# Ledger of designs, part 87: designed miniproteins, single chains, continued (5)

Each design is a single chain, and the fold is of that chain. pLDDT is the mean over its residues in the fold that is shown.

## One batch from the design tools (miniprotein)

Design m19009
Fold by ESMFold2-Fast:
Structure m19009 (fold): chain A 74 residues (1-74)
Amino acid sequence: VEEAARKGAEISGGGYATPGQAALAAFEVHGLDPSKAGTGAVIGAAIDGQAFEGRGSPEAMALGLKLAEKYGLK
């Protein structure tokens, strides 16, 4: 999951501060529950790309940070 998010963040020009934040954004955009989603589901969500819609925008960064706070990541 983080590997796919890392690739997505690289492609998007680093719009999310960390691969974990990008993965959490993908979970939220696709309506996935991180506690229930398997690695394949999150990879699919990240590749399909709605979470990377901001592509380095301040809004994409803010979304990643909000999701990291929501799920207790730092």
Scores: mean pLDDT 48

Design m19010
Fold by ESMFold2-Fast:
Structure m19010 (fold): chain A 87 residues (1-87)
Amino acid sequence: SKEETIIKLLVEGMKELLKESENPEKKRENSIMLMGLLGRLIELGAKEPEVLELMKEALEFIRSNRSLFSPLEQKLFDELEEEFKKL
């Protein structure tokens, strides 16, 4: 389906962003992009166990970089974690 194709593209983008960089600015940028991809996957109702595990990995990556965020970005991440818990 169209939704399955979109989920596949979001998953591939998420995998690429999770490839580690030691540059703090790149970690911050990738974390912000991952938050956007995660929000979209939550909206699409991703239910595949492998996708949910990747989403958990992305949340852990973003959380590990939380100290690099502005207060607004921290709040947006906290809201995203709460939305994920509802799945």
Scores: mean pLDDT 84

Design m19011
Fold by ESMFold2-Fast:
Formats: sequence, C-alpha cells, structure tokens
Structure m19011 (fold): chain A 64 residues (1-64)
Amino acid sequence: QKQQLVDQINEEAKRLAEAIKAGDEETASEEFSRIAQLNHQLLDGTALPPVRFSLDSFARPAAP
C-alpha cells in the first residue's frame, strides 16, 4: 500500500517539473503542496516534525 503513495508522489513530481518549465506557478504550487501531503502520509509512522517549504526553496535558500 505504501508503494501506491510512492507512485503518486513520483507522478506529482513529474507534473510539478512540467508546471515549472511552463511557468505555471499556480499549478507548481499546488503540485508541491500535494507532494508534501503525500510524503507526510507515507512517513506518518515516523517521528518527523512538521516542515514548512515554499517555492523559494527551489530558487534560493529560505533565509539569506
């Protein structure tokens, strides 16, 4: 069952890459959020803290 989540994450990652290449920031943001949610579900059995990311993480570090 975890394999299904991994497959979904990989598919969303491909869509994210396409959206970024097309300059569709809105779609890219939605895909990134979906990937983060799926990844959290996949790792819900681990003690990982909540993580905050933005599209800035793809362009440059969040903090200067």
Scores: mean pLDDT 67

Design m19012
Fold by ESMFold2-Fast:
Structure m19012 (fold): chain A 69 residues (1-69)
Amino acid sequence: MAAEQRAYAESVIAAGKQMIATEGTSKKTLQNAKDILASLAEKIADKDPATAAKIKAVIKQIDEKIKSL
C-alpha cells in the first residue's frame, strides 16, 4: 500500500512538473493538479512525510506558475 501510494505520488509529481514546464497550460488545469497533490500530501503525511514534503514543493511551484499567468 505505502509503496503504491509513493509510486502514484511520484507520477503525479512528475506530471505536475511537466505541466509547469509546458507553455499554454491553463490556470484551471494547474489548480486541479494542485488540489490533487494537496489531497495526496495530506493522505500520506503521517506515513511518508518525506514524499509529502516533495509534493508540497511541487504545489509551491504550481502556485508560482499560476501567479505568472
Scores: mean pLDDT 77

Design m19013
Fold by ESMFold2-Fast:
Structure m19013 (fold): chain A 81 residues (1-81)
Amino acid sequence: MEELQAEAEEALARLLSVVSEEELEALEARAFAEAQALGEREGLSIEEVFDLAGERLVAALPAEAQAAARRILRLQRELSS
């Protein structure tokens, strides 16, 4: 668990080296709002809405940040299970 948290922190630091914290927060808010609106329309579960928000966030990031973001999402899922 501790090793997975350290890996997630390293990936987050890498991501924040490409995008500012402010820009990341704005992209997260937009991705979540879009996923939530689609989830309301399509009857998605809260878990499916969070998964969709994660995919939309990754797609909105620069290519060099996408790998780090996908790594964070994967590690977050492992830590939550």
Scores: mean pLDDT 77

Design m19014
Fold by ESMFold2-Fast:
Structure m19014 (fold): chain A 60 residues (1-60)
Amino acid sequence: MALRFSKEDFEKSLNLMLEFSKTHPDVTRGILDWLLRELAEDPEAVAMIQKALAEIDAES
């Protein structure tokens, strides 16, 4: 429902994970899948994580 830490900080962390996924895609995908389950109540966080997973899968 309400994720209270900064959206900007979350975006920065997610971007770092996307960079890390270029060398360790399976590890990063696993972490993002776990976060998706844990943050399932926050639709904004879910959307951002799903986008990141799609980018890893597409390599685009």
Scores: mean pLDDT 73

Design m19015
Fold by ESMFold2-Fast:
Structure m19015 (fold): chain A 76 residues (1-76)
Amino acid sequence: SAEEERIEEQVREILGKLGVSASEEQVELLRDFLRRYPDKVEELVEALKPVKDQLSDREVLVEALRSVAPDYVPPA
């Protein structure tokens, strides 16, 4: 779908700007976040920059996501 293509492009943009590769678990969290908050790409890049070397830690990633959207609830 167009929405799924948009989410995939936004994930690639974020990872490209951070200069990192991501696991499938990290990518799924980013997809879930961007599905709910499509306009938060730039804020998310800025929030992830200081923790880019710790993105494999799910708790670190979730805290960064919630710093951008405090009401965000990640999937279990």
Scores: mean pLDDT 85

Design m19016
Fold by ESMFold2-Fast:
Structure m19016 (fold): chain A 98 residues (1-98)
Amino acid sequence: MSLAEKLFERMEELYKEIEKLYEELKQLEKEGKLTLEKAKEILEKVHKLMEEITKIEKEALAHKDEIPKELSRRMVLMSASMGAILLHLEVLVRLLEK
């Protein structure tokens, strides 16, 4: 339980930071102020956060028997949401490139 809770809390912290970056990007996009440079900056930050999340996911998989099913499901849903954010960012960067 304590290990599972620590892994979940760390992943949730990183996920909230990714969501904050994504909201910043969406606001800039809606206002027509999103530049290629800013989009690339946000994408790079999200990639670094995703590297940390991948480490947490690997540790969680190694200790799967210690992780309650409910926490495991929440981690999977957070991972899926972050994957969707990465895809949106990658597509936006490509659309802004000429």
Scores: mean pLDDT 82

Design m19017
Fold by ESMFold2-Fast:
Structure m19017 (fold): chain A 91 residues (1-91)
Amino acid sequence: SEEEKRKALIEAYKKALEVMKEGIDNKLSPKEVIRKALETLLKYLEEKGVITPEEADYLRRQIKFYESLDELTQWVFARTLEVELERFIKE
């Protein structure tokens, strides 16, 4: 149901945010922070059946693209993602 999908999305976002905050606290590079957070998000969405395996593979290729960006842009993106995830979870 749509409600079940919404709950799965919120759960996935919470887990991604936890992984992101842990990565920042452990002083990982922005590349590793983004990668670990997005991979966690995709894994949960795939496990909950919110996205198909084909959609998950496409999104994993997009993560690789973000890893190719300059470090300053990666840092700005990581911070933006953290704020967006926190905002979505708080509603």
Scores: mean pLDDT 78

Design m19018
Fold by ESMFold2-Fast:
Structure m19018 (fold): chain A 92 residues (1-92)
Amino acid sequence: MKKELAEKALEVAERALEGAKRYVEENRIRAETYGTALGVAAVLAAQEDPSLIPKMLELAREALEAFERAGVKLGSVEALVKYLEKKLKEYE
């Protein structure tokens, strides 16, 4: 069950990143909704399977770069990157 939940959370995180990148320039509210979904899914995946922290951090950084490139500051994605960077250091 825990492994299946982590795998589903990873799938949701990847799809949420795709949605954020797709809508960031065309529909800011929709892109921010996908960014929030990425945050929840990435934290859940990292909590259920800490081996996914590097992958979640990669997805979070890609989302942050996409939002910054579009001129959008999304504090939830910035906080997600900082959270995952801290968690990665704890599991070195």
Scores: mean pLDDT 83

Design m19019
Fold by ESMFold2-Fast:
Structure m19019 (fold): chain A 85 residues (1-85)
Amino acid sequence: MSQEILEESQAILDRLPEITAQIKTMSVAELQTGKASLQYQSDKLIQLAQSELDKNPELSQKAIDALTQARKAVLDAIDAAIAAQ
């Protein structure tokens, strides 16, 4: 679980320019829906990574940190795109 969360979060960070470009093409309604879905899914994944801290503290902490960074970057891009419209 934490390994998968870490890998997916790193993939998002690596592809942030592509994700940001796509976000800029979306409507406000699509962006609002995307924001709600991202918040819900990322909260669940953070809870899963936190549940593994006792068994694999280093990997789980890296997963939480990477996911938190990826979440913030994407949410900031969504908020900026909404504000620009």
Scores: mean pLDDT 83

Design m19020
Fold by ESMFold2-Fast:
Structure m19020 (fold): chain A 70 residues (1-70)
Amino acid sequence: AFATPATVASLEAAIDKALEQAGGSPEVRRTAELVRQELAELKARHGPDAPLTDEEIERLARRVQEALAA
């Protein structure tokens, strides 16, 4: 850890990595778009450069993983 909290960009990178591992199927891509939409809403409300908590990042990653497994 570089003592820097994760940002929206960090979450986007995590989603991209998960998509790469899952093979990038159309259904997986649609799920990723929904998650990106949520991130865009957070960005609009919170700000483009606002740090996110580790707990929120873990929760979002879990949701993405569950969606990819479906």
Scores: mean pLDDT 66

Design m19021
Fold by ESMFold2-Fast:
Structure m19021 (fold): chain A 76 residues (1-76)
Amino acid sequence: SVKDVVETVFNDLKVSKEKKEKLFEKLSKASLDISEEELEKIAKEVGLPEEFVPLLLQALEANNLTLKDLVEYAKK
């Protein structure tokens, strides 16, 4: 699931609960057609490490998930 993929990346990078909540708040307001560049901007605004977006994209692809699936999950 999207939750399992995201939590694995968060745990690997030791992301705080506060930063996780800020990320999902911003993603809940994002377009379903969000680009990788827009995701990188959101991650930077939240204070996530530079390697977060590349690792997340690799993990999503490995699980047959897309950025659209991530944003849809954030909007629930």
Scores: mean pLDDT 84

Design m19022
Fold by ESMFold2-Fast:
Structure m19022 (fold): chain A 106 residues (1-106)
Amino acid sequence: NPQEIADELVAMAEAGASDDELRAFAAERGYGFAVFRPGAPIDPAWAADAARALEAGRSLIGLAESGGHWNVGILGPDGRLVAVAGPDAGVGRSAAAFTVVAGVLA
């Protein structure tokens, strides 16, 4: 369940899990995974839409549906954004198909 994986990764990130721990958790469950930080380089073009939203100062909470699923978590306390992709997803290719909730990190 992609949403369940995304929710768990967000919870792990909020609890202070490392990027490597988050990647290992996602990989063990068959998911591609990327972590974004303000001002950091972003993993390949599949994450471009999440990257643009982060650069615009937005938090992403959304699902992409089309040829697979990807989920994007909220910004953590350190400004870390969590994104998860399904194993067969063309992640970042279906920008028009995800829901984005704009938020402010409190």
Scores: mean pLDDT 52

Design m19023
Fold by ESMFold2-Fast:
Structure m19023 (fold): chain A 56 residues (1-56)
Amino acid sequence: GDAAARAKSAAGARAGALAAGLDETSAQNPEKAALDGKNGEESERNGVRALLDAGG
């Protein structure tokens, strides 16, 4: 299945949230959403956006 894709999306969402200055607890929510598959695309997009905003 897409378990690897979900894990990668979750890692991206968490990394993006942490890079944007959110604490680990706040970053855990988008990670869980991505792992659960409820909105993996939105979680990944939010993570990428946070990385771009924080890292340029």
Scores: mean pLDDT 62

Design m19024
Fold by ESMFold2-Fast:
Structure m19024 (fold): chain A 73 residues (1-73)
Amino acid sequence: DLNIQQGQRLIVEAGHYAARGDVKKAVELARLAQELLKDNPEVVKYLEEGIKYAEQGDVLKAIEAFNKALEAV
């Protein structure tokens, strides 16, 4: 499934941008992943958690949440 493959790639990229301190790009990529993977409520939930932590500047918790989203795909 192309949507699943692209969604997984976007989550990985969101985590990398969060780690670099590029919060705006991390959030944009995570939102795109939520749209592609919208039929998976667990993935959407963990991506939302990661976005909130990234916006708060909690990079470690943001990365942990994005990793949980990847595991749920």
Scores: mean pLDDT 88

Design m19025
Fold by ESMFold2-Fast:
Structure m19025 (fold): chain A 102 residues (1-102)
Amino acid sequence: DEIEEILKKLEKETDPEEAKKLVEELVKKMKKIKDPKKALEAADRLLEIAEKTKDPEIRKVLAEGALEIAMYALKISEDKEEILRAIGLALRAIGLLTDVEL
């Protein structure tokens, strides 16, 4: 799974510019496959990586990517549970970007 390969690379990435390229590729793939479940899983994993990183630039890149993927999942989701999960993930991402605890 190419998505899993990108996520594994992001877990080890220490360069903000390379992290940004990987996140942009992940977002592009999510928009191509149009699967809300996969988008929600990818956003959740990006947020887990963002919450564990000590680099504020990498955290911002990961949180911005997670927000974009969560908002995309919200747009394509037809199920109430998926919609609520997408909203929750978007709020978590916003919290990381604004230094606000939600």
Scores: mean pLDDT 86

Design m19026
Fold by ESMFold2-Fast:
Structure m19026 (fold): chain A 71 residues (1-71)
Amino acid sequence: MISESEIKLGMAQLLYAMGLFLASKGDLEGAIELYEKAIEILESIENPDEEALKLLEEMRKKKAELKEKLK
């Protein structure tokens, strides 16, 4: 059975992938919005796995990089 954490991780992974796609097209604002939504979902996990923590760190880093470009 799929746990709440697994569902949230899957949703965050999908949003992150979409955000990476938008960033590759030059839609930095759209990418940042998707990264923010994915980060919020991962932060709502009570006991995040190592995979979730690594993804959270990666997304926070990517968001910061894109914000720097968008200024």
Scores: mean pLDDT 82

Design m19027
Fold by ESMFold2-Fast:
Formats: structure tokens, sequence, C-alpha cells
Structure m19027 (fold): chain A 68 residues (1-68)
């Protein structure tokens, strides 16, 4: 799904230390998830917030939670 692709890209960017790309991908996942998957929406939101704060571990955790 588009949410899964955005979440995967955000997770990879976060792991690489690219907080801007991680933030952007997390926000896209949040928007897509909110249209059909509340778990993806919550994971994307948490990932976007952590990415914006420079927390790569929190970003990865948020994406993982949303992908469940």
Amino acid sequence: SDASRSGAAASAAGAAGDTAAAYTGGHEMFKLGSQGDPRAAEGGRAAAEAGAAGDSVGNAKGWTQGHL
C-alpha cells in the first residue's frame, strides 16, 4: 500500500540519519493511514514527531508500530 511504502521509506531514512526524509515519510504514512488504517495513522504520526525531533530510534519505533 502507499502507507506501507511511505512507512518503509521513512524507516530507512531514519536508520540512515536523514531526519528530514524520515519526517516527510512519516507524515505521508499518517495521512494515508488516516483514510483507512488507524494503526498506520498512529505509527506515522509518532514516526513524524520523532523524526522532526531528531530521534531516529523513536522514528523507527513509530513506523514499526504503524506497520503492525
Scores: mean pLDDT 61

Design m19028
Fold by ESMFold2-Fast:
Structure m19028 (fold): chain A 82 residues (1-82)
Amino acid sequence: SKEARQEAINYAAGNINLVGAKVTTELAIEQYEKKGISPEQLQKMIEGAVESAEAGGEANPELREEAEKVKEEAREVGKKLL
């Protein structure tokens, strides 16, 4: 149906944003520990990861719970390292 196609599109968009948030958080940790990025750059990457996770949950409400966990993980990294 038309609704099923729209749901599939929203799911794909949400998943891409959520995966992007997870990868950004992991790369931010790795680069900061290697002293490859500054504290200011780390903060900006964490803010970007939080925004990407939020967008993922908004694109697909079924991903909202996972998006909230990803956001909290990114914020915890910021609090622990900064």
Scores: mean pLDDT 82

Design m19029
Fold by ESMFold2-Fast:
Structure m19029 (fold): chain A 89 residues (1-89)
Amino acid sequence: MEELIKEAERLYMKGLFLLSVAEATLWLAREGKVSPQEIEEAVRLMEEAVRLFKEAYELFEKAGSPLADEVKRDYERAQKLLEEARRLA
């Protein structure tokens, strides 16, 4: 149980970090302040974040952690931002 929660937290934190970096790039992209290559990199970071959130969600759900619902919300937000980033790329 503890090992599942720790692994899920590790994946979740990594996903949050990558999403944060990609989201900052997307914000600048909306203002025309980034290169196409930076947008492509943001897409890659968001794809990784989506994958990490999905893995974290499955582990938190298996562990019965209330954090599963929070991760699911971040997963849905990351997917929405990924769709937006792909339209800008």
Scores: mean pLDDT 85

Design m19030
Fold by ESMFold2-Fast:
Structure m19030 (fold): chain A 68 residues (1-68)
Amino acid sequence: MDRLRDDVRRNSQTVIDQGDIDAGRRAGRSARDAGDGRSYGYVRNAMGVMGMQGRTQQSQRAVRQVDG
């Protein structure tokens, strides 16, 4: 249980980079089907901030490999 709390904290710290991008994409797809605007806005914000952090392009490629 302690591990779950640490993972949640870490993901909330690095929303743009470490694991949250994949979680955000999945949430965005599910929200699109369900009509949940909250998760959709979350994914949009993460992508906007990623534009400022070009160094995360490698993590974005990794996410594409998992998705494809």
Scores: mean pLDDT 49

Design m19031
Fold by ESMFold2-Fast:
Structure m19031 (fold): chain A 108 residues (1-108)
Amino acid sequence: ASSLLEQALREAERALEHVKKAIEAAEKGDVETAIEHLEEAAYHLQRALDLARQAGAPEEVLRALEEALRHTGEALRALRVDKDVEAAIRHAREAEEKVKEAIELLRS
């Protein structure tokens, strides 16, 4: 694997950790902690996407990372704007699944 793809994988794995922590915090009603972890997840997903693009990763990898980032953004919007914790958890779980897909593809 290229060094860029290895870095993209590490960034995606960090994003997954933060998405999981955001879901746990949101389920406990800790909205502030959930927002902090979703912001960290978005940061690491953007880095993973940028690194994967530089490496010329397959479209399937880029799409999974883009969808994960979109769902992370929707979860943040649900908490910050809509005040809808249930919607935030749904979007965060969709982000988790897309990050897992990207990680599996990056390991292939």
Scores: mean pLDDT 92

Design m19032
Fold by ESMFold2-Fast:
Structure m19032 (fold): chain A 101 residues (1-101)
Amino acid sequence: MELDLKAAGGFPEAQKKLGEKAFEEGRYELALRWYEMAVRSYEAAGAPDAEALINLGEVYFRQGRYEEAIRYYTRAIEAARDDPSLRARAQANLDRVRAAM
């Protein structure tokens, strides 16, 4: 059963946390939906979130969808321009995908 998507409606931080929980449980399709919703909610608020983009890339990587993982990690690097720690994390994940191809 899926979590109630309406319970976190419009709150990107809550949507991101529900995605993290689904990911830790191995529920990748549910994690993908929550992270996609979080990314859209952050974009709608005018504040793209590098961590949500990294998390989306990680779900795609776990599914073997390497081209999608690369796209989201690249977007995360762009969003993390002012955060060297998140930028380094996105770059390390991007390098990991390239090594797995």
Scores: mean pLDDT 81

Design m19033
Fold by ESMFold2-Fast:
Structure m19033 (fold): chain A 97 residues (1-97)
Amino acid sequence: DAAELRRAMAEAMRNSRNADELEDRLIELADRFGLADLAAAIRAFRENRGKGEEHLEAARRYLRLLLEAMGLRADDDASLHDLQLLVQDAFVDEALS
C-alpha cells in the first residue's frame, strides 16, 4: 500500500534524531515493503559517504528511488538539489496529514 508506505516514511523522518537513524528506518521499511532497489541504494549511499562524486551519485539514486516509492517522479535530468527539495516537500505534506 503506497499510502501506508508514505505515512511510515514520513513518521521515520519525524522520529529520527540523525541521518543514521533515518537511514536505518528507511532500509527497514524498504525491506518490509519489498523495495530491494531502494534498500540497496540507501546502503550504497552510506558506504560512499564522504567519497565526493561516488557519494553524490549514490545520493541521487537514493533520492530518486525514494520519490518513486512515494508515488512521485522527478525528471531524468533533475539535479541533486531538485531531488532533495522534492523529497522534503513530500515528507512535509505527509507529516501534516
Scores: mean pLDDT 77

Design m19034
Fold by ESMFold2-Fast:
Structure m19034 (fold): chain A 99 residues (1-99)
Amino acid sequence: EKEIEELIEKLLKLLSESTSEAREFLLSLDEETRLEILEKLKEKVNKEATEEQLKELDEKIKELEERLSTFPDEELAKEERLINLIIAYGHILNESKKE
């Protein structure tokens, strides 16, 4: 749990600087760690985000699923979904903190 919190703090800092650097960081982690980060980010967003921010998140998730529906590789689509979900939740959490 403590290690996951430290990874989330690093991710949020990277997202505030560059989405591409945050993506590279996430790609360096294993799938199990990425899933744990996503679950923790969902918990934090549900506590801190406004209804408007949650609506924006839902719209971003719908856009992501539309893009992934045309992806030719199932395994790459799975990886892209997880990484982009983490990025979307991380952006919302960063926005909720800065207000």
Scores: mean pLDDT 80

Design m19035
Fold by ESMFold2-Fast:
Structure m19035 (fold): chain A 87 residues (1-87)
Amino acid sequence: MEKRREDILKLAEEVLELAKQVLKTNPEIGQLAIDYAEMGIKYAEDEEGFNIAEGYVAKALGLVYMTDPELAPVGGVWIAAGDALIS
């Protein structure tokens, strides 16, 4: 499933860059989002890890969205979806 790995890695890299921007204004949330995006990249190395990888990337994206008042409701949904994928 090369496309699924590519999709996960592409999103994880995009979220990692967004998390680095968040780190400048909210260091605690930014660092947590970076850590989750990096876990997503690591778990994407193996097909058995794809659900966990997607879960961590979803949580990282949700944390980034939570720092924007207009996107915070969507951020909560992404965090919940990520938790479901990891569990």
Scores: mean pLDDT 83

Design m19036
Fold by ESMFold2-Fast:
Structure m19036 (fold): chain A 96 residues (1-96)
Amino acid sequence: SANEEGVRHMLEGRFDEAIAHYEEALRRDPDNADAWANLGMVYLLQGMISGDEEFFRKALEYYQKALELDPDNEVARTNLRTVRAVAALHGIELPE
């Protein structure tokens, strides 16, 4: 499935390929909350590696989009707290 291929790229550290995969899924179905949440996870992983504010900001944005579409999305609900906590460890304040 589309989600399985994206997760595989993410786990192998192929972040550009994972991003491209989820962006293509969202181009076909912009209401795919799982794709938004998984895109958020790719950016969160990049933020954890680099400490770059932009990656944490994108992760927050995409998790919020996933929750707007599906308030019960487990990936977005679980990782939204993680995004804020890890960003704070890098001295980054994220918007509400």
Scores: mean pLDDT 84

Design m19037
Fold by ESMFold2-Fast:
Structure m19037 (fold): chain A 56 residues (1-56)
Amino acid sequence: SQEAALRAMAGQGALVLQDGSSEDLARLQEALAAGQAVKVTETPEGLEYEVYARAA
């Protein structure tokens, strides 16, 4: 489930965000402005963004 995936990703310093959520898009914009890395995955339900802490 998405909740289980978010918990697993939180343990690795990552957040999973969905396109189409205004709150998730705001968090994505903040993360990009802070220089955090983002992985984009295409799924049948749309685009998913994994936000990682900035690599040293």
Scores: mean pLDDT 60

Design m19038
Fold by ESMFold2-Fast:
Structure m19038 (fold): chain A 65 residues (1-65)
Amino acid sequence: SGRDRAIAFLQTIPGVGEALARRIVDAFGTDNRALLGATRAQLQAIPGVGEALADRILAFLRSLL
């Protein structure tokens, strides 16, 4: 499913385990467009995402553009 692919993809980010990947998908959906446009503040609104992890997620996503 698209959800399972999104969860698997997010788990390739260092520091993102299955539980966090599921929360990110629940917040931004299975379409990566919303996640590619995410701000640090939107990522930090997710339970378990602090400043350092939000920066890491953003850096990883920018590497795909």
Scores: mean pLDDT 80

Design m19039
Fold by ESMFold2-Fast:
Structure m19039 (fold): chain A 100 residues (1-100)
Amino acid sequence: MLSLAQLRRYLDGLLANTEALIAAARAAGDTERAELFERIRRLAERARRLLEDPSVPLEDKQRALWAVGEALALAADPRTPLEEVRRAIEEAERLLREIE
């Protein structure tokens, strides 16, 4: 299991990558994929709040970040169907609600 400091670094990279992918999708005119990356950015911001909550177990903080990271990895691959990306985002949203 990663330390809290390592989870924060992972989140910083996740947010930076998401911002770059939103910009790239918008530049390409892929509005649907840009909206999915924006949903992932919102999930990453929610995960950031969980990282700063001392009442949330470290295991749940890691699970939240992993779920958001998996959704981003699927969304970043142009070969992944948009429906599969949406399902990954919905699972991440579900997990974050359970932890919150």
Scores: mean pLDDT 85

Design m19040
Fold by ESMFold2-Fast:
Order: sequence, then C-alpha cells, then structure tokens
Structure m19040 (fold): chain A 67 residues (1-67)
Amino acid sequence: MVEEMRKAGEEARAKGGIGVAVEVNGELVKMTLHVENGEITGLEISGPEEAAKEAKKLLEEALEKEK
C-alpha cells in the first residue's frame, strides 16, 4: 500500500555517485559527485589539500556556468 508506493517512488529516484580521478599539480585528486533525482546533492573531494581546493574551484566554475 503506502510502503509499496514509496518503494515504487524509490525505484523512480535516481540515486548514485559519479567518481572522477583527476591529477592536479602532480597530485591525484578523487572527486565524488552525489546525485539524487537529477540534482547534485553533494560533493566529496579526497586528496592533498591544495590540489583538492584547485579541483573544487574548477568544478564550482563549471557548475556556475550551467546557470
């Protein structure tokens, strides 16, 4: 009933993460973009502090361009 409708709704919900490994300033940075229902719900960056900040800046600039 309500639970079955919720389960069907969850099947229609696209939930996942897209992982990208990028080399910035000679350092490997892993970025995981969390997406739910076609919207970006989170961004996780793993790597050296300076390289991670640079990668985040580039990604934020790319996302701003979509608006």
Scores: mean pLDDT 63

Design m19041
Fold by ESMFold2-Fast:
Structure m19041 (fold): chain A 120 residues (1-120)
Amino acid sequence: MVDRIRQAGEEAREALQKASKAATDARNALLELGKADPSNRADYQTQADEASKVYDEMREKLKNLDVETAEAVAATRADPSKGQVWLDRLEGERLFARARYSWLQSTYDSALGALKQVKS
């Protein structure tokens, strides 16, 4: 169980890092699109602000992840019956980050497509 918790913590880290990068990429693409298409700038700014919120959320989760993983390992060593609850929490962080990544990647791809049309 302890090794599974450590693995889940590492998988959560990777997912949170990918989502954080995707949020930065989406935000930057939306801000560039707002400059290229000023008539829709307010809508792109709103979407960029939402991507910024996701970035801040992913950063906060990353800060706490090492502490959370260490607590999960310690709790599971003290009481093996608690291992599944901690594993589920760490897997929850990974699934949450994966869902955010999918949305941000879709947003980024859409913004890049629009930028190519405007800059052509």
Scores: mean pLDDT 86

Design m19042
Fold by ESMFold2-Fast:
Structure m19042 (fold): chain A 75 residues (1-75)
Amino acid sequence: SLEELKEELERAIKEAEEVLSKEKDEKLKKRLQEAIEKAKEALKSEDEEVIRKAILELETAIGVVQLNEAVKKVT
């Protein structure tokens, strides 16, 4: 349902904000901040496809930030 999708997106936003709070790299912070803002705008939508796309995009941004952080530590 739309309500369940919005709850999932809200959880993803919370996870992204937690990742952001621990990030020290300015470039990665900016990328994640931009993804969070886009996700918050998507929460205003009543379109399930818009919410699903926002969840995927935000989770992708979190993954990219975490992967880049890991790579910087080993390479």
Scores: mean pLDDT 79

Design m19043
Fold by ESMFold2-Fast:
Structure m19043 (fold): chain A 71 residues (1-71)
Amino acid sequence: SEVEKAREELRDVIKRAEELAKKYPETGQRLIDNARYALELLDKEGPSAVERARKAIELMRDAIEGLEKEL
């Protein structure tokens, strides 16, 4: 399902953000918090939250990729 796919992508974002937090603790924590918030929205609102979660995932992924290039 789309909800399950979004949850999996958010879990991957959290893992990558946790690694980034080792060098960039403030930025990594903000990314983790944002991903957890998106997971909470999916849990509360289900399919209606998928589009918002996907937009958040895209923005977080762009930020993570930018920072990973500096590592």
Scores: mean pLDDT 85

